# Ledger of designs, part 7: designed miniproteins, single chains

Each design is a single chain, and the fold is of that chain. pLDDT is the mean over its residues in the fold that is shown.

## One batch from the design tools (miniprotein)

Design m224
Fold by ESMFold2-Fast:
Structure m224 (fold): chain A 56 residues (1-56)
Amino acid sequence: SEEEARRQRLARAAVLLKGTDKSVREIAYEVGFPSLRTFSRTFREAVGVSPSEFRR
């Protein structure tokens, strides 16, 4: 369940990264991560690229 919740947070982050001009930091906090560092690491481990690379 915690892994499912994390996956859902990352999926929402992916939508926000592609669909908005919000900073990566703002997106990290909006989707419920405690820091940009934790978000960036978790996103890269799950998706294979950093949030900034994903946005392009």
Scores: mean pLDDT 84

Design m225
Fold by ESMFold2-Fast:
Structure m225 (fold): chain A 60 residues (1-60)
Amino acid sequence: MEKEKEIERVKKNLELLFKTGVPDEVIDAFEAVAIRRLVDEYGIPEEEAKKIFDEIRKKK
């Protein structure tokens, strides 16, 4: 599986959501779905997936 490409895609999508000014509820929903996908389809640990979102949220 292309873990690195998917992580970068998730990061870019999250940055775009922040740039477009969507509500926090939409971002939270995206985070929940993306974490589930990364865990179930790509085998990324849930804690590692959550850290990806935390890093992008801090860089805003």
Scores: mean pLDDT 76

Design m226
Fold by ESMFold2-Fast:
Structure m226 (fold): chain A 114 residues (1-114)
Amino acid sequence: MEERLQELRDRAVEALRKGAEILEKAASHPSLTPEQQEKLRRIAEGLRQLAEAIEKAVDPETLSQLARAGAELMREGAEIAKKAGPETQPYADELFKVAEELRRIAEEAERLAK
């Protein structure tokens, strides 16, 4: 495993776990409908599964694909939190920032794949 690949993998795992924690906090907010709460919890679980998959990723191409998938899921969660109203807007803002970080990690991993 290349040292750079290990660094990107660790960063992606941290970002995915952070996103999952934000989604869980948002899902506990009383302004959300039960459907919105369920969707956010499902996305949080998806992010944890992607984090486990990334820890096992042996090549930059796989890391890029999984990080991109995580960014898309996190963006979906951010949009749900944004639509729930101003009380959940801070969670949406944090999720968009972490999604952008994952997208940058995916781009860096794709460059390593050459």
Scores: mean pLDDT 85

Design m227
Fold by ESMFold2-Fast:
Structure m227 (fold): chain A 64 residues (1-64)
Amino acid sequence: MKLVARTSLSDVERKVLEKELREAFPEAKIEVEGGEITVEAPDEKTGEEIKRVLERAGYEVERV
């Protein structure tokens, strides 16, 4: 499952969230580029959990 998340959060806040996501979901591929976070989850359940974490942090999340 592939997700793209967009935000106006600062680089510091983005880095903290990236680290937390990598520790919570080590099986997911996470790329950060500018204001976007791209996530490739190994399954639908992991993808939905990551989506909820991102949305709670104030990101707009789109399934692609």
Scores: mean pLDDT 76

Design m228
Fold by ESMFold2-Fast:
Structure m228 (fold): chain A 55 residues (1-55)
Amino acid sequence: MSPEQQELVAEFREALAAGDLERAIALYRELHARGAPQEVLDELERLFLETLSAL
C-alpha cells in the first residue's frame, strides 16, 4: 500500500472508533477508488460490519 492509502486506512479505523459511519463509508470508497488491495478492503468491510453489530 502507498503511504497515502495507509493514512486513509488509519482514518477509517478512527472513524469507526468514533461511530462516524458516514465518514467510514466515504473513506472506504476513496480507498477503493485509489486501488487499495482487495484483501485490505475485505478487512475494512469486516471491521465495519462488526461495528454495526455492536451498535
Scores: mean pLDDT 83

Design m229
Fold by ESMFold2-Fast:
Structure m229 (fold): chain A 61 residues (1-61)
Amino acid sequence: MKYLVTLDFAPDTTDAQKAEAMREIYRLIEENKDLPEDEILKLAQEVAEKHGAKSVKIVKV
């Protein structure tokens, strides 16, 4: 199953930081595909906050 991930970054976040956050979140989704969607969202939120994003939105596609 595929997920669409959207991150809301702080205005001063660099392209490199955005790319790293996106890579880590997609990797997290792939490694935790057997978890319920709400648990995946919780883990993704923690990664997003670690990389300076205010919020993360994940939708199943």
Scores: mean pLDDT 76

Design m230
Fold by ESMFold2-Fast:
Order: structure tokens, then sequence, then C-alpha cells
Structure m230 (fold): chain A 58 residues (1-58)
């Protein structure tokens, strides 16, 4: 689905930012740009949880 594709892009964006050594602020901004493309409320909730969990590990 479009929502699944958007969540996958969000996860790839976070992973690429970590590999490239980007700051938490840069990774969050890029991930939030992908989150802005997600319109489904449940998918948005999952996206926020993915961002928070990934950045909490930094």
Amino acid sequence: SEEEEALERLERTILQGLIDGKSEEEIRAAAEAELAKIKDPEARKKAKEIIDKALASL
C-alpha cells in the first residue's frame, strides 16, 4: 500500500542518515518530511513511534 511504501521510505531515510553520520536534528528533519507525506492516522502513529524509537537509541 501507499502507507507501507511511505513507512519503508521513512525507515530507509533514518538508516541512511545514521550510516552517513548525520546529526539527530538532521535525521529527525528528514524523517519528519517523510511523515508529512503520510495521511493515514494509524500509519502516522507508527511512523512517529519508529522515529522516536530510532532516535532514542542515539
Scores: mean pLDDT 82

Design m231
Fold by ESMFold2-Fast:
Structure m231 (fold): chain A 67 residues (1-67)
Amino acid sequence: SAEAEARNRELAERERRASEEAAERATKLAEEDGFEVEVEMRTVSFRDPATGEVVDVEVPVVKAKKK
């Protein structure tokens, strides 16, 4: 159980970090292209491919609006 908990925590951290980096990069690109960008935090669920368990992660979601 401790190993499964550590695995789920590690996956959640990796997914959150990857989503944060992607959101930052997407925001920069969208702003450079003249879009107005808003970032919202959203809880998403994903399945751990190693254990089959569902993990909830709070990730930033980028919304681009054309002026």
Scores: mean pLDDT 74

Design m232
Fold by ESMFold2-Fast:
Structure m232 (fold): chain A 72 residues (1-72)
Amino acid sequence: MEEALRLHLEGSVYVIAAAVYKVTGDYEKAIEYLEKAIKYYEEAEKLGLEEARGDLEGAKEELEELKKKLEE
Protein backbone atom coordinates (compact mmCIF):
# COMPACT_ATOMS: atom_id res chain seq x y z
CA MET A 1 0.00 0.00 0.00
CA GLU A 2 2.87 2.45 0.62
CA GLU A 3 3.94 2.44 -3.06
CA ALA A 4 0.31 2.77 -4.27
CA LEU A 5 -0.26 5.76 -1.95
CA ARG A 6 2.97 7.41 -3.17
CA LEU A 7 1.99 6.94 -6.84
CA HIS A 8 -1.48 8.37 -6.14
CA LEU A 9 0.01 11.44 -4.42
CA GLU A 10 2.40 12.03 -7.35
CA GLY A 11 -0.54 11.71 -9.78
CA SER A 12 -2.49 14.28 -7.75
CA VAL A 13 0.44 16.72 -7.92
CA TYR A 14 0.47 16.42 -11.71
CA VAL A 15 -3.32 16.96 -11.84
CA ILE A 16 -2.85 20.23 -9.90
CA ALA A 17 -0.08 21.31 -12.31
CA ALA A 18 -2.35 20.47 -15.29
CA ALA A 19 -5.18 22.54 -13.75
CA VAL A 20 -2.85 25.57 -13.44
CA TYR A 21 -1.86 25.33 -17.11
CA LYS A 22 -5.51 24.81 -18.13
CA VAL A 23 -6.52 28.04 -16.32
CA THR A 24 -3.77 29.97 -18.16
CA GLY A 25 -4.86 28.49 -21.53
CA ASP A 26 -1.67 26.44 -21.99
CA TYR A 27 -3.52 23.32 -23.09
CA GLU A 28 -0.37 21.63 -24.47
CA LYS A 29 1.31 21.65 -21.04
CA ALA A 30 -1.98 20.80 -19.32
CA ILE A 31 -2.23 17.69 -21.55
CA GLU A 32 1.41 16.75 -20.82
CA TYR A 33 0.96 16.91 -17.05
CA LEU A 34 -2.43 15.17 -17.19
CA GLU A 35 -0.86 12.31 -19.18
CA LYS A 36 1.77 11.99 -16.42
CA ALA A 37 -0.98 11.98 -13.76
CA ILE A 38 -2.83 9.22 -15.64
CA LYS A 39 0.29 7.00 -15.67
CA TYR A 40 0.71 7.42 -11.90
CA TYR A 41 -2.98 6.72 -11.21
CA GLU A 42 -2.90 3.62 -13.48
CA GLU A 43 0.02 2.18 -11.50
CA ALA A 44 -1.70 3.01 -8.18
CA GLU A 45 -4.92 1.28 -9.33
CA LYS A 46 -2.87 -1.73 -10.55
CA LEU A 47 -1.45 -2.02 -7.02
CA GLY A 48 -5.01 -2.13 -5.59
CA LEU A 49 -5.69 1.45 -4.53
CA GLU A 50 -9.44 1.75 -5.21
CA GLU A 51 -9.41 5.54 -4.62
CA ALA A 52 -7.12 5.93 -7.65
CA ARG A 53 -9.79 4.50 -9.98
CA GLY A 54 -12.13 7.50 -9.72
CA ASP A 55 -9.24 9.95 -10.08
CA LEU A 56 -7.97 8.02 -13.12
CA GLU A 57 -11.40 8.18 -14.80
CA GLY A 58 -11.68 11.91 -14.10
CA ALA A 59 -8.19 12.61 -15.42
CA LYS A 60 -8.89 10.64 -18.63
CA GLU A 61 -12.12 12.59 -19.24
CA GLU A 62 -10.32 15.91 -18.71
CA LEU A 63 -7.55 14.82 -21.10
CA GLU A 64 -10.16 14.11 -23.81
CA GLU A 65 -11.72 17.57 -23.32
CA LEU A 66 -8.33 19.32 -23.54
CA LYS A 67 -7.40 17.39 -26.70
CA LYS A 68 -10.68 18.48 -28.30
CA LYS A 69 -9.83 22.13 -27.52
CA LEU A 70 -6.42 21.77 -29.23
CA GLU A 71 -7.91 20.03 -32.32
CA GLU A 72 -10.45 22.83 -32.89
Scores: mean pLDDT 83

Design m233
Fold by ESMFold2-Fast:
Structure m233 (fold): chain A 72 residues (1-72)
Amino acid sequence: MAPLSAEEIAAVAAHAAALAAAVRTQSPEEQRKVLELAREWEREAEREENPSVRAAAVAAARTVADAAEAAL
């Protein structure tokens, strides 16, 4: 199995934070689309076998989903 490196995990978290900041400035229609995408990302992340990769991916997806949901 090829787990994400610490650098890759940090990059994923940084991207999630940037998307979360961006979604707060979007229209409600765009926020709904982002929420749907982030929820699908979270479901897919939960299927990841590696616990560290799964935790990073779930956290990233939840960061974006929570931002979209809070903005609605």
Scores: mean pLDDT 77

Design m234
Fold by ESMFold2-Fast:
Structure m234 (fold): chain A 92 residues (1-92)
Amino acid sequence: MEEEREKLRKIAEEYLKELQTLIDNGEFSDENIDKIRQKYIEKVKKELGEEAAKRFQERLDAVRQIADTLLAVGDEIEAEFKKLREERKKLE
């Protein structure tokens, strides 16, 4: 179990680093994210087996759902701050 967890952690760190590279290069798109995701799921499957790959995929799906929720909230917060800035300008 410990060796499996260590390998999964290293693979997850590599996955996050590649996602960060996509962001830094302005290439952060659903298509590019899916390509990186599939690459790392396949790597887990090959190195740790089908069960580990299934658990890894389920965790990525859960993280995606949380990220989508946070992005939606972020857009709403940005819209509210824009409204507050416009109202502030009217008071000048």
Scores: mean pLDDT 70

Design m235
Fold by ESMFold2-Fast:
Structure m235 (fold): chain A 68 residues (1-68)
Amino acid sequence: MTKEEILEELEYVEEQLKREREEKKGSPAALEFSEKAVKVKKELLKQGKSLEEIEEEIKKRFEEEKKA
């Protein structure tokens, strides 16, 4: 999977999450978490990070947020 393919997939997921927010389906906390994860993945991918680096960075960021 290329960087461009992953970006397209993330944009699609972001659009899906926007629709879910408008319809107020599911847990607000779960939705917010998913939205944050997509934003972080897009940022790191634009910075030229590999998939492995993105996974590691997301784990670090969300592990810290769980403690807040």
Scores: mean pLDDT 71

Design m236
Fold by ESMFold2-Fast:
Structure m236 (fold): chain A 60 residues (1-60)
Amino acid sequence: MLRETFEFESLLRAIGGALAAIGEDPRAKVKVEGTTVTFEAEDNEAGRRALAYLRALAEG
């Protein structure tokens, strides 16, 4: 199982990141709490792509 927490610069960026992750892996579980996004997914191609995308967006 893939699980990671990301901190974004703003609420809008956090929401955008969460939506993008769900778009890459619709089976992923994503929680947004303020500027913090918690991601959980199966360790498969879609889950790894969603995770990589969230990392890229969070890092800028």
Scores: mean pLDDT 83

Design m237
Fold by ESMFold2-Fast:
Structure m237 (fold): chain A 90 residues (1-90)
Amino acid sequence: MTAEELLKKGKEAFEKKDYEKAIEYFEKAAQLSPVGSPLRAEAYKNLAEAYEKMGDEISAAIYYALAAENAGDLEKAKEYMLKARKLLEE
C-alpha cells in the first residue's frame, strides 16, 4: 500500500470517528513518505488532528510541530507551529 492509499484509508477511518484506526494508517503513511515532503507533512497534520479528537493534546502538539518541519509551504509551517503552541499553552 502506498503512502497516498494509507492517507485515504486514514481519512476514511477519521470520518467514521475510528480515531485509533486513523492514527494507525496515518503513522504508516508518514513512515512511507519522504522526509521534507508535503505528503509527510499532511500525514503528521492528520495524526495531530486525530490525537486532538482523542483529547491527547501533547501528542497532537508534537505532530503539528513535525508537520511544520516537513511542510514545503512557509505559511502552512507557520499555521502548524501556531496550532502546536496553542495546545501547549496553560
Scores: mean pLDDT 85

Design m238
Fold by ESMFold2-Fast:
Structure m238 (fold): chain A 71 residues (1-71)
Amino acid sequence: SDPLKGAEGALEAVRLAETLSGPGARSLAGTALHGAKESLELAKQQGDEEAIKKAEEAIRRAEEVLARTPG
């Protein structure tokens, strides 16, 4: 598994979620948050600083989408 690709995938998902509203935004942001957290853990284990940075950005942005779209 590649933590950088995982973090980049999560960033792409959150970018799309940011253009949406309602259940679609929540679902996609939730998936991105899960993937970003997994990538962050792996990146920390491997010492991949770029992946850590991107995963942290994806987590932050996914949480913002979830905050604006309460269930």
Scores: mean pLDDT 86

Design m239
Fold by ESMFold2-Fast:
Structure m239 (fold): chain A 113 residues (1-113)
Amino acid sequence: SLLEQGREYFILGLEYSRNKDYELAAKYFEQAARLFEAAGDKRGAARAYLFLGEALFKLGKYEEAIEYYQKAIELEPDSPIAAEAYENLARVYEKMGDREKAKEYREKAEKIR
């Protein structure tokens, strides 16, 4: 099933992330997210996009990380996943030197908590 395949790729993403192989982690989290979306599992997809964004952030791919954190928020608004995605967006914008956006996203995360 799509859910089983998504879960398998998500687990592979976690294994590669634990070993700090962020390129392979990102590849498997992206595959997992697409499979979860195709299956209608919004929470699974949002979680996979959150981890994809984190792997991309570790690779210094800040603009791509932002896109996937935003996808996680769109799929699961006002959720613990969205709160974590907002905190991660704040970290990305701080790394990019945008202190105002970093503050805005931290405030969004706090409102959900």
Scores: mean pLDDT 91

Design m240
Fold by ESMFold2-Fast:
Structure m240 (fold): chain A 89 residues (1-89)
Amino acid sequence: MAAALLARADELERRADELYQESEELMKRAEEIRKEAERVAAIDPELGQKARKEADDEVARLRSEAGQKYLEGARLRAEARRLRAEAAA
């Protein structure tokens, strides 16, 4: 039944959009942390080096988490695309 396939595809698409949004927010947070460390480095290079080092783990963690959510979203989007194609056949 095409309607059931489309309903499932819509559900997967909504979940993928949520994951992409979460990934984007994490990447924005990582960029803000990086920019703050750079701002500190522009004023005081030694303090900035310390700030960058302390930010490294948090930035790496946020980027890793964002990447995982992006890949999960991409998988769900691909499945939704397949279901839509099946419904159209």
Scores: mean pLDDT 85

Design m241
Fold by ESMFold2-Fast:
Structure m241 (fold): chain A 67 residues (1-67)
Amino acid sequence: SPALRDGVAALLGIPPEAVEGVLDFSVTGAPGRPTAVTLVVDSQEAADRIREAAAGSPVELTIVVAP
């Protein structure tokens, strides 16, 4: 969905095209702690692409490939 794509892209500071294959996401944050983002993706290719694109992001990124 556009909202999911744009939301993930904004959180990670990456282009929306880099977040293709994202099925769902969750965000956790606490005052004084880094933002943690968990993504559920449809393929290992999507996971690898997003990790590369987000390598400079200050967020704590976890990516899970859906079965």
Scores: mean pLDDT 80

Design m242
Fold by ESMFold2-Fast:
Structure m242 (fold): chain A 73 residues (1-73)
Amino acid sequence: SLEKELTILEARKAVLKAAIDFLKELIEKMKADPSVPEEKIKELEEELKKLEEELKKVEEEIKELEKKLKEEE
């Protein structure tokens, strides 16, 4: 059912948001540490960008399913 698919996507969204928040905190902590090379910070920022792009795709899928649910109800 669309409701079941929506529940699964909402769970995936929650996991991605948690991963993004964790990585953002890690990047900020690493930026505050003078022993951390700028290159390592840049690598984490690229990983963050990929996770944010994945989150955007999941949020778009959620919106499409929510629209279908509203059209069927």
Scores: mean pLDDT 84

Design m243
Fold by ESMFold2-Fast:
Structure m243 (fold): chain A 65 residues (1-65)
Amino acid sequence: GSLDELAKKSQKIADKVQEALDRGIAEGKPQEGIRDALRIVLEEAPNLTPEQKAALERGIERAEK
């Protein structure tokens, strides 16, 4: 796709990430917001390398504590 299409997709992912973080803060569970934000990136970000996916999965595990 074009750089414009990538920018629009990145913005939509950023908006979803921010909504997850804001919800976690509002509910008094910021770690759950962080977990949900990392899951959104893992599931929706295009062209993640295996190393990037593994790093996101480790972040999710840490947020589950």
Scores: mean pLDDT 78

Design m244
Fold by ESMFold2-Fast:
Structure m244 (fold): chain A 76 residues (1-76)
Amino acid sequence: APASEEEVAEKLEATALPAIRQAYADGRLTPEQLRALLEEVDRLIEEAEANNDEALKRELEIVRRAIEALLAELAA
């Protein structure tokens, strides 16, 4: 059976930060690109809210937190 929306969100929450951190460590992402991605994710969250797409909003908020966590780690 396909994963529930909640199971997808939980898996994304477990994998998003490690994946973004690995991409940064491999040189595939710069701090400037991380900031640009954060701005784009914020825009997409606003669109998801306008469209009443709670599942997409939840997934985007998980990605947003992962990007913020890495940026905070890099700023410390």
Scores: mean pLDDT 78

Design m245
Fold by ESMFold2-Fast:
Structure m245 (fold): chain A 60 residues (1-60)
Amino acid sequence: SMMDEVIKKVLEEIQKKNLSIDSEEYTRLLLEAAVEMREQGMPAEEISKALIEVRKEVEK
C-alpha cells in the first residue's frame, strides 16, 4: 500500500543514518512522509497512525 511504502522508506532512512527519535533529521523525515501522504489524499487520522507505527518500529 502507499502508506506501507512511505513507512518503509522512512524506516530505511532512519536505519541508514542511525537516527534517534529525538533528532531533527528524524522529525524532518516524519514531516516529509506526512506531507507526501497528505498529497496522496490520506486522511489525517491515518497519517497520525502511520507515524505512530514508525515510532514503534524504530523502538523495536
Scores: mean pLDDT 78

Design m246
Fold by ESMFold2-Fast:
Structure m246 (fold): chain A 75 residues (1-75)
Amino acid sequence: DQDRQILRQAMDRFGRRRGASPDVRRLMDQYVDAVSNGDYDTAMRIMQQIARRLGMSPQTIAVDLSQESQRIRAQ
C-alpha cells in the first residue's frame, strides 16, 4: 500500500530529525501498522505515548508528518 509506505517513510524521517530512541522508533512502527489496519483507537494511544516521549503535542507531530508526507509525494 502506497499510503502505508509514505507514512512509514515520513515517520522514519521525522524520527531521525527528532533523535528518536529505539523505543520510540518501535512505537512509531506500531503506529504505522495500526493506521494501516484502520485501528485508529490503538493508533491514538500510541501517538499519545510518542508525544509524551518526545515532549511534543500530538497535533505538532501530525503537522510535521503531514508536511513530510507532502514532500515525499512531491518527489
Scores: mean pLDDT 85

Design m247
Fold by ESMFold2-Fast:
Structure m247 (fold): chain A 63 residues (1-63)
Amino acid sequence: SDRARVGARAILEAARAGLFEAALKLAERMLELGIAPELARRIAEAARAGDAEGVIEEARKLL
């Protein structure tokens, strides 16, 4: 969905900037809204672990 792509791009930019708390909050918001919940959950897990590559890889699956 377009909302999933917008969210994924925002998360990807946050991860590239090293802003893991921002990436986590964006992924948690996607989970709350039911936007790509399986991928949003994986992104949140990677962000909590400080795994920039994992966040980027999962976010790219929505693009």
Scores: mean pLDDT 85

Design m248
Fold by ESMFold2-Fast:
Structure m248 (fold): chain A 65 residues (1-65)
Amino acid sequence: SEALKAAISKLTLESQREVLRNMIRFGNAKVQALAQKALDALAQGDLESARDYLVEAIDEARAAK
């Protein structure tokens, strides 16, 4: 959602990395793959792709419930 993208954009890069590390540690295989792509995008300075992958990872984690 647009609200979720806006909320993520207000987080520090370190907070975003911490969320992604937790998703890799505790998420299912698809969540882990999306979170890894988001971390890779952050490492490359691609903040838009990182945000989009993080949103997809959150949506996937919610769908698994």
Scores: mean pLDDT 81

Design m249
Fold by ESMFold2-Fast:
Formats: sequence, structure tokens, C-alpha cells
Structure m249 (fold): chain A 92 residues (1-92)
Amino acid sequence: SEEEIRRGIADILIAVGNLAMEKGDYEGAVKLYEKAIELEPDNADAWLNLGKAYMKLGEYDKAIEAYRRALEIDPSNKEAQELLKKAEEMKK
């Protein structure tokens, strides 16, 4: 289905974004995760990884927003809860 194709493309974008993160291309990772979110706005992993990329860039307000979005989608995500707390501490 078109929905399955969009999910597949979003998964590839997330995987390429993760590779960009490993290489230290945090701005490139942000763009890739944002494209994944445009295709699948309810993808909690894309929001979580977007927050991680913003943390690496020192963009703590944007990281907080991304982690909050991940938790709206998946409230039980313990990693997102812990990373949100860390982002809030870094903003001080």
C-alpha cells in the first residue's frame, strides 16, 4: 500500500540519518529525520533521533520539543523520558 511504501521510505531515511549521526554530520541527520517525520509524523523513533541530533548541535529547546513529541506518541519510552530530562538539565 501507499502507507507501507511511505513507512519503508521513512525507515530508510532514519537509517541514513543514523549513519550521518555516526559520522558527526548532525545537521545532515536533522534534515533526514525531518523528512522521515514528514512521511510518518507518528514515528516515535524519528522524533527521538531528531532530539538526539539536536542535542549534539546544542539546540536544547528543539531537542526538548522533539523528545516531548516522541513521548506523546509512545509515553512508555524510557530512553525518551531520560533524554528529555537530560535536555532540560542542559538548557540551564
Scores: mean pLDDT 91

Design m250
Fold by ESMFold2-Fast:
Order: sequence, then C-alpha cells, then structure tokens
Structure m250 (fold): chain A 66 residues (1-66)
Amino acid sequence: SRAEELVKKGNEAFKAGNYQEAMRYYWQALLLDPNYAEAFRNLAKAAEKMGLKSTAEIYRKKAEEL
C-alpha cells in the first residue's frame, strides 16, 4: 500500500540519521492509515533519537493500543 511505501521511506531516512524527515514520512503514512501500529512505533523511535522522551512515550502507547 501507499502507507507501507511511506513507512519504508521513513525507515530509509531513519537509517541515514535524518530523524525529522523520518517522522514526516511516518506521519504521512498515518494520514492514509490512522491505525498503522508500525508507523506509531517508528515515530516513537525517531522521537527518542531526537530527545523527545514524552512524545516518544505517547506514540509508543498509541501503537500498543492498536
């Protein structure tokens, strides 16, 4: 799906250390599929790498609820 392609692009950005770009791709995936647990998990990891601990916890909990 298009959402899966966006998560893949986000993962490429994440591996390159471009965490803000990775988060933008994961958000775009969530606009197409609001219940995409993997996108929330990956948003949490990217937020954690950027030092956004509270934001990371919010996304992690959302993924666990799905």
Scores: mean pLDDT 88

Design m251
Fold by ESMFold2-Fast:
Structure m251 (fold): chain A 55 residues (1-55)
Amino acid sequence: SEKEKKIEKIKEEMKKKMEEMMKEMKEKKASPVEMARKAFEVIGKAYDEIVEVRK
């Protein structure tokens, strides 16, 4: 279905953003706490987008 295709794209974009964010955080020597907060932000945004698609 169209909704499933949108959800798959959101998951793929989340994975790419997560990898990019983690790489940048490592290069900047961010603390584990800051890395965790950024990871939760990326996951939370993807979750909200999936919820909107499922409406």
Scores: mean pLDDT 81

Design m252
Fold by ESMFold2-Fast:
Structure m252 (fold): chain A 55 residues (1-55)
Amino acid sequence: SMSGEVPSLSPEAREKIEEINREAKEKLAKAKTQEEVDAIMREMLQRQREVVEEE
């Protein structure tokens, strides 16, 4: 599943998720260790959850 599967979010929530994903991707591109990658991904998921919970 490579397609973005966020079927239940409002357009505004989706925009915020995309922004969070963009920031995470930029950080991931600069990450040099697995620890950094894991931390970035976890932070991204937490921020995404906060957006979803707001709904």
Scores: mean pLDDT 76

Design m253
Fold by ESMFold2-Fast:
Structure m253 (fold): chain A 80 residues (1-80)
Amino acid sequence: SPIEKLLEKLREFVEAYRAGDVPALIKAVREIVDLADESGILTFEEVAAIINHVLQLLDAGKPEEEILEEARKRIEELMK
């Protein structure tokens, strides 16, 4: 499923961000963008909006599971 693959890359992004692992963070962003482009499920603007929302939730100290659930809901809403 394209959504499940995208959420797995978003999980990698969240974990890299919390670890302060800049190379892993850059890799995760690249893989998210590539996967969205290849699958056609999200535009570049929609990917940027989702990443910005995830960053906002990370800054607010939300747990990983809550962040990923909110990301899933947003992706599913955008795919309508």
Scores: mean pLDDT 87

Design m254
Fold by ESMFold2-Fast:
Structure m254 (fold): chain A 93 residues (1-93)
Amino acid sequence: MEVEVEVEVYDKNDNLIFKGRARTVEEIDELLEKVIEAIKNGAYKVKIRIRSSVYGLDVEVTLELSPVLDKEGLIETVRAIADAVRELAERAK
C-alpha cells in the first residue's frame, strides 16, 4: 500500500480513547466512521498521520475542539481529510 493513515483520538483530559490505522480505500472508509462515532461520543482531539513514500509525504494534522471548531466542524474536517487521502490512495494504484 502506497498510502498509510494512522488516527489517534483523545478526550478532554488527553486520554487516548481510540487508535486506528488504514492502508486501503475500504479501511479508510471504515476508519472514518469509527472516528466520527468517537467524536460524537466525547472526543476532544484527533491526530491524523498520513504517510506515503511514493508521494514523499509524512504529514501530521492535529484537530482540537475550540470556540471556532465545534463538533460538526471537526466531523466535516475529518471527512475532507479522508476524501483527500482516499483520492491519493486510488491514484497510487
Scores: mean pLDDT 80

Design m255
Fold by ESMFold2-Fast:
Structure m255 (fold): chain A 61 residues (1-61)
Amino acid sequence: SKEEQAERIVDEIGEELERVTREALAAGLSPEEATQLSVERVRQWLADNPEALAILEEVSA
């Protein structure tokens, strides 16, 4: 179902946010810089995957 697809997408986004934040902090970035980088990474991923964004929007309506 689209609900299951949305759950999978949200889980993948959450895992990627955690990974990017962890790597940024390990590289010596501040928590603020790590947060900004993770947000930018998710924004770019959604832009590169418009079908995923469409699924999230459909389920959220």
Scores: mean pLDDT 81

Design m256
Fold by ESMFold2-Fast:
Structure m256 (fold): chain A 64 residues (1-64)
Amino acid sequence: MEELKKEIDKLVKEINELAQKMTEIFERYRRGEITPEQARNEIDELTKKMVELVKKIRELQKKL
């Protein structure tokens, strides 16, 4: 696999892992293990990371 395609694939996998973590935060909130404020803050942080990964993917795609 070309290095550039390999890097894009890794970033896509990271986005999928962040989506899974967001689901886990929601489940923890639903079980009463964390407060609404904690859940919102953790989700906001993960969303920020996802946005940065999407930007990186777009920049790598421009080099293809």
Scores: mean pLDDT 81

Design m257
Fold by ESMFold2-Fast:
Structure m257 (fold): chain A 61 residues (1-61)
Amino acid sequence: KADGLNTVGYAYFLMGDLVTAKEYYEKQASLGEKLAWENLARVYAEMGDEDKAKEWAQKAA
């Protein structure tokens, strides 16, 4: 897809490669993509970083 960063990040997340998924979502977040903030919150929660998960979730809300 033309918006490949979200698609690639999500694919890595589904495969359990949370570090790579995080990198792609961080790139999207730097571009101001609000959906990336929700995805980053989810990735950090899966990684066990509850503080970062909460931070990104609140930013996305």
Scores: mean pLDDT 77

Design m258
Fold by ESMFold2-Fast:
Structure m258 (fold): chain A 86 residues (1-86)
Amino acid sequence: QLTKEQLAEVFKELDPGHSGSVKTSELGQKLNEKFQFNPYEIVGEMQKQQIAANKKVALVPDLMGKKFNFAQVAPYNEAYEIAKAA
């Protein structure tokens, strides 16, 4: 299972300027490198949550070519706040 602390570590490395967004491909790769998570499974779920928050149907044909705005998507925004504090 992915914890808020593990996710915060990844956001801290990929978004040191605290812009609140990352490239989907970089997010998936870093999660796999640091914690051995399946990048498509984790990133696919994150993008599905982002689409739901934007009131869209969740048909996403290319997950790795898109940007993920984690600061604006619950529950991932909680990990962003942890990363900013650390």
Scores: mean pLDDT 65

Design m259
Fold by ESMFold2-Fast:
Structure m259 (fold): chain A 59 residues (1-59)
Amino acid sequence: SIEDLVKEALEKLGVKLDDESFKRLVEEVKSLNGDLEKMAEFLSHLTGKSKEEVLKALK
């Protein structure tokens, strides 16, 4: 699921979010409807990690 993908990516990147922030992030990622590149850009912006590093974490 997208929720599990986001959770695993955040864990790989060493980022911990509270439940509220995590839920908001998951909803934003769901709005991207599986566009891996846009998801990586969005997560990169929020986490401060590079798009490349985030993309690898999503695999």
Scores: mean pLDDT 76

Design m260
Fold by ESMFold2-Fast:
Structure m260 (fold): chain A 102 residues (1-102)
Amino acid sequence: KELEEKLYEAAEKGIYIQLKELYEAGMEPREMYVIREAYLAALEAAKAGKSLDEIERIGLEKAREARAREAPSEEELREELEKNVEEAKKVLEELKEEVEKL
């Protein structure tokens, strides 16, 4: 895979490591959901080559939409978090190996 693809995979999965730390520090599951939705929308906008102003606006709009929607259950969010943290660690290790071999 291209290094750029690995960097985007690492960025997407890496948020889950941060969300797990915030959850363990007492962040409510609904706030994790809002942050995740905003981050992923902003990341997709960045991948599409949007301007910084557009990326920020898209992220903020998605945060507001997510806050108005029904969130997944706390159990579903925790299971998603655990799974994606494990995947994030693998992606980061793969990225590290690719960079070191370059």
Scores: mean pLDDT 79

Design m261
Fold by ESMFold2-Fast:
Structure m261 (fold): chain A 64 residues (1-64)
Amino acid sequence: PSKEELEEEVEKAMLLIQAAVIKLTLEREGKEEEAERVFDEVVEAVEAGDLEKAREIIEKAKAA
């Protein structure tokens, strides 16, 4: 694989880790439905290769 492909895979992993942390935080706050929705949306964006969308979802969740 190219250096760019490896960098993309690393970023995908980092985004999924961030989404998991946000999910855990929201679940601890009693926001289980929101936690599931945010995590699912990030996973879908990452699987689609839309890393910009995944980043936007994470940033909005952090701001809430």
Scores: mean pLDDT 81

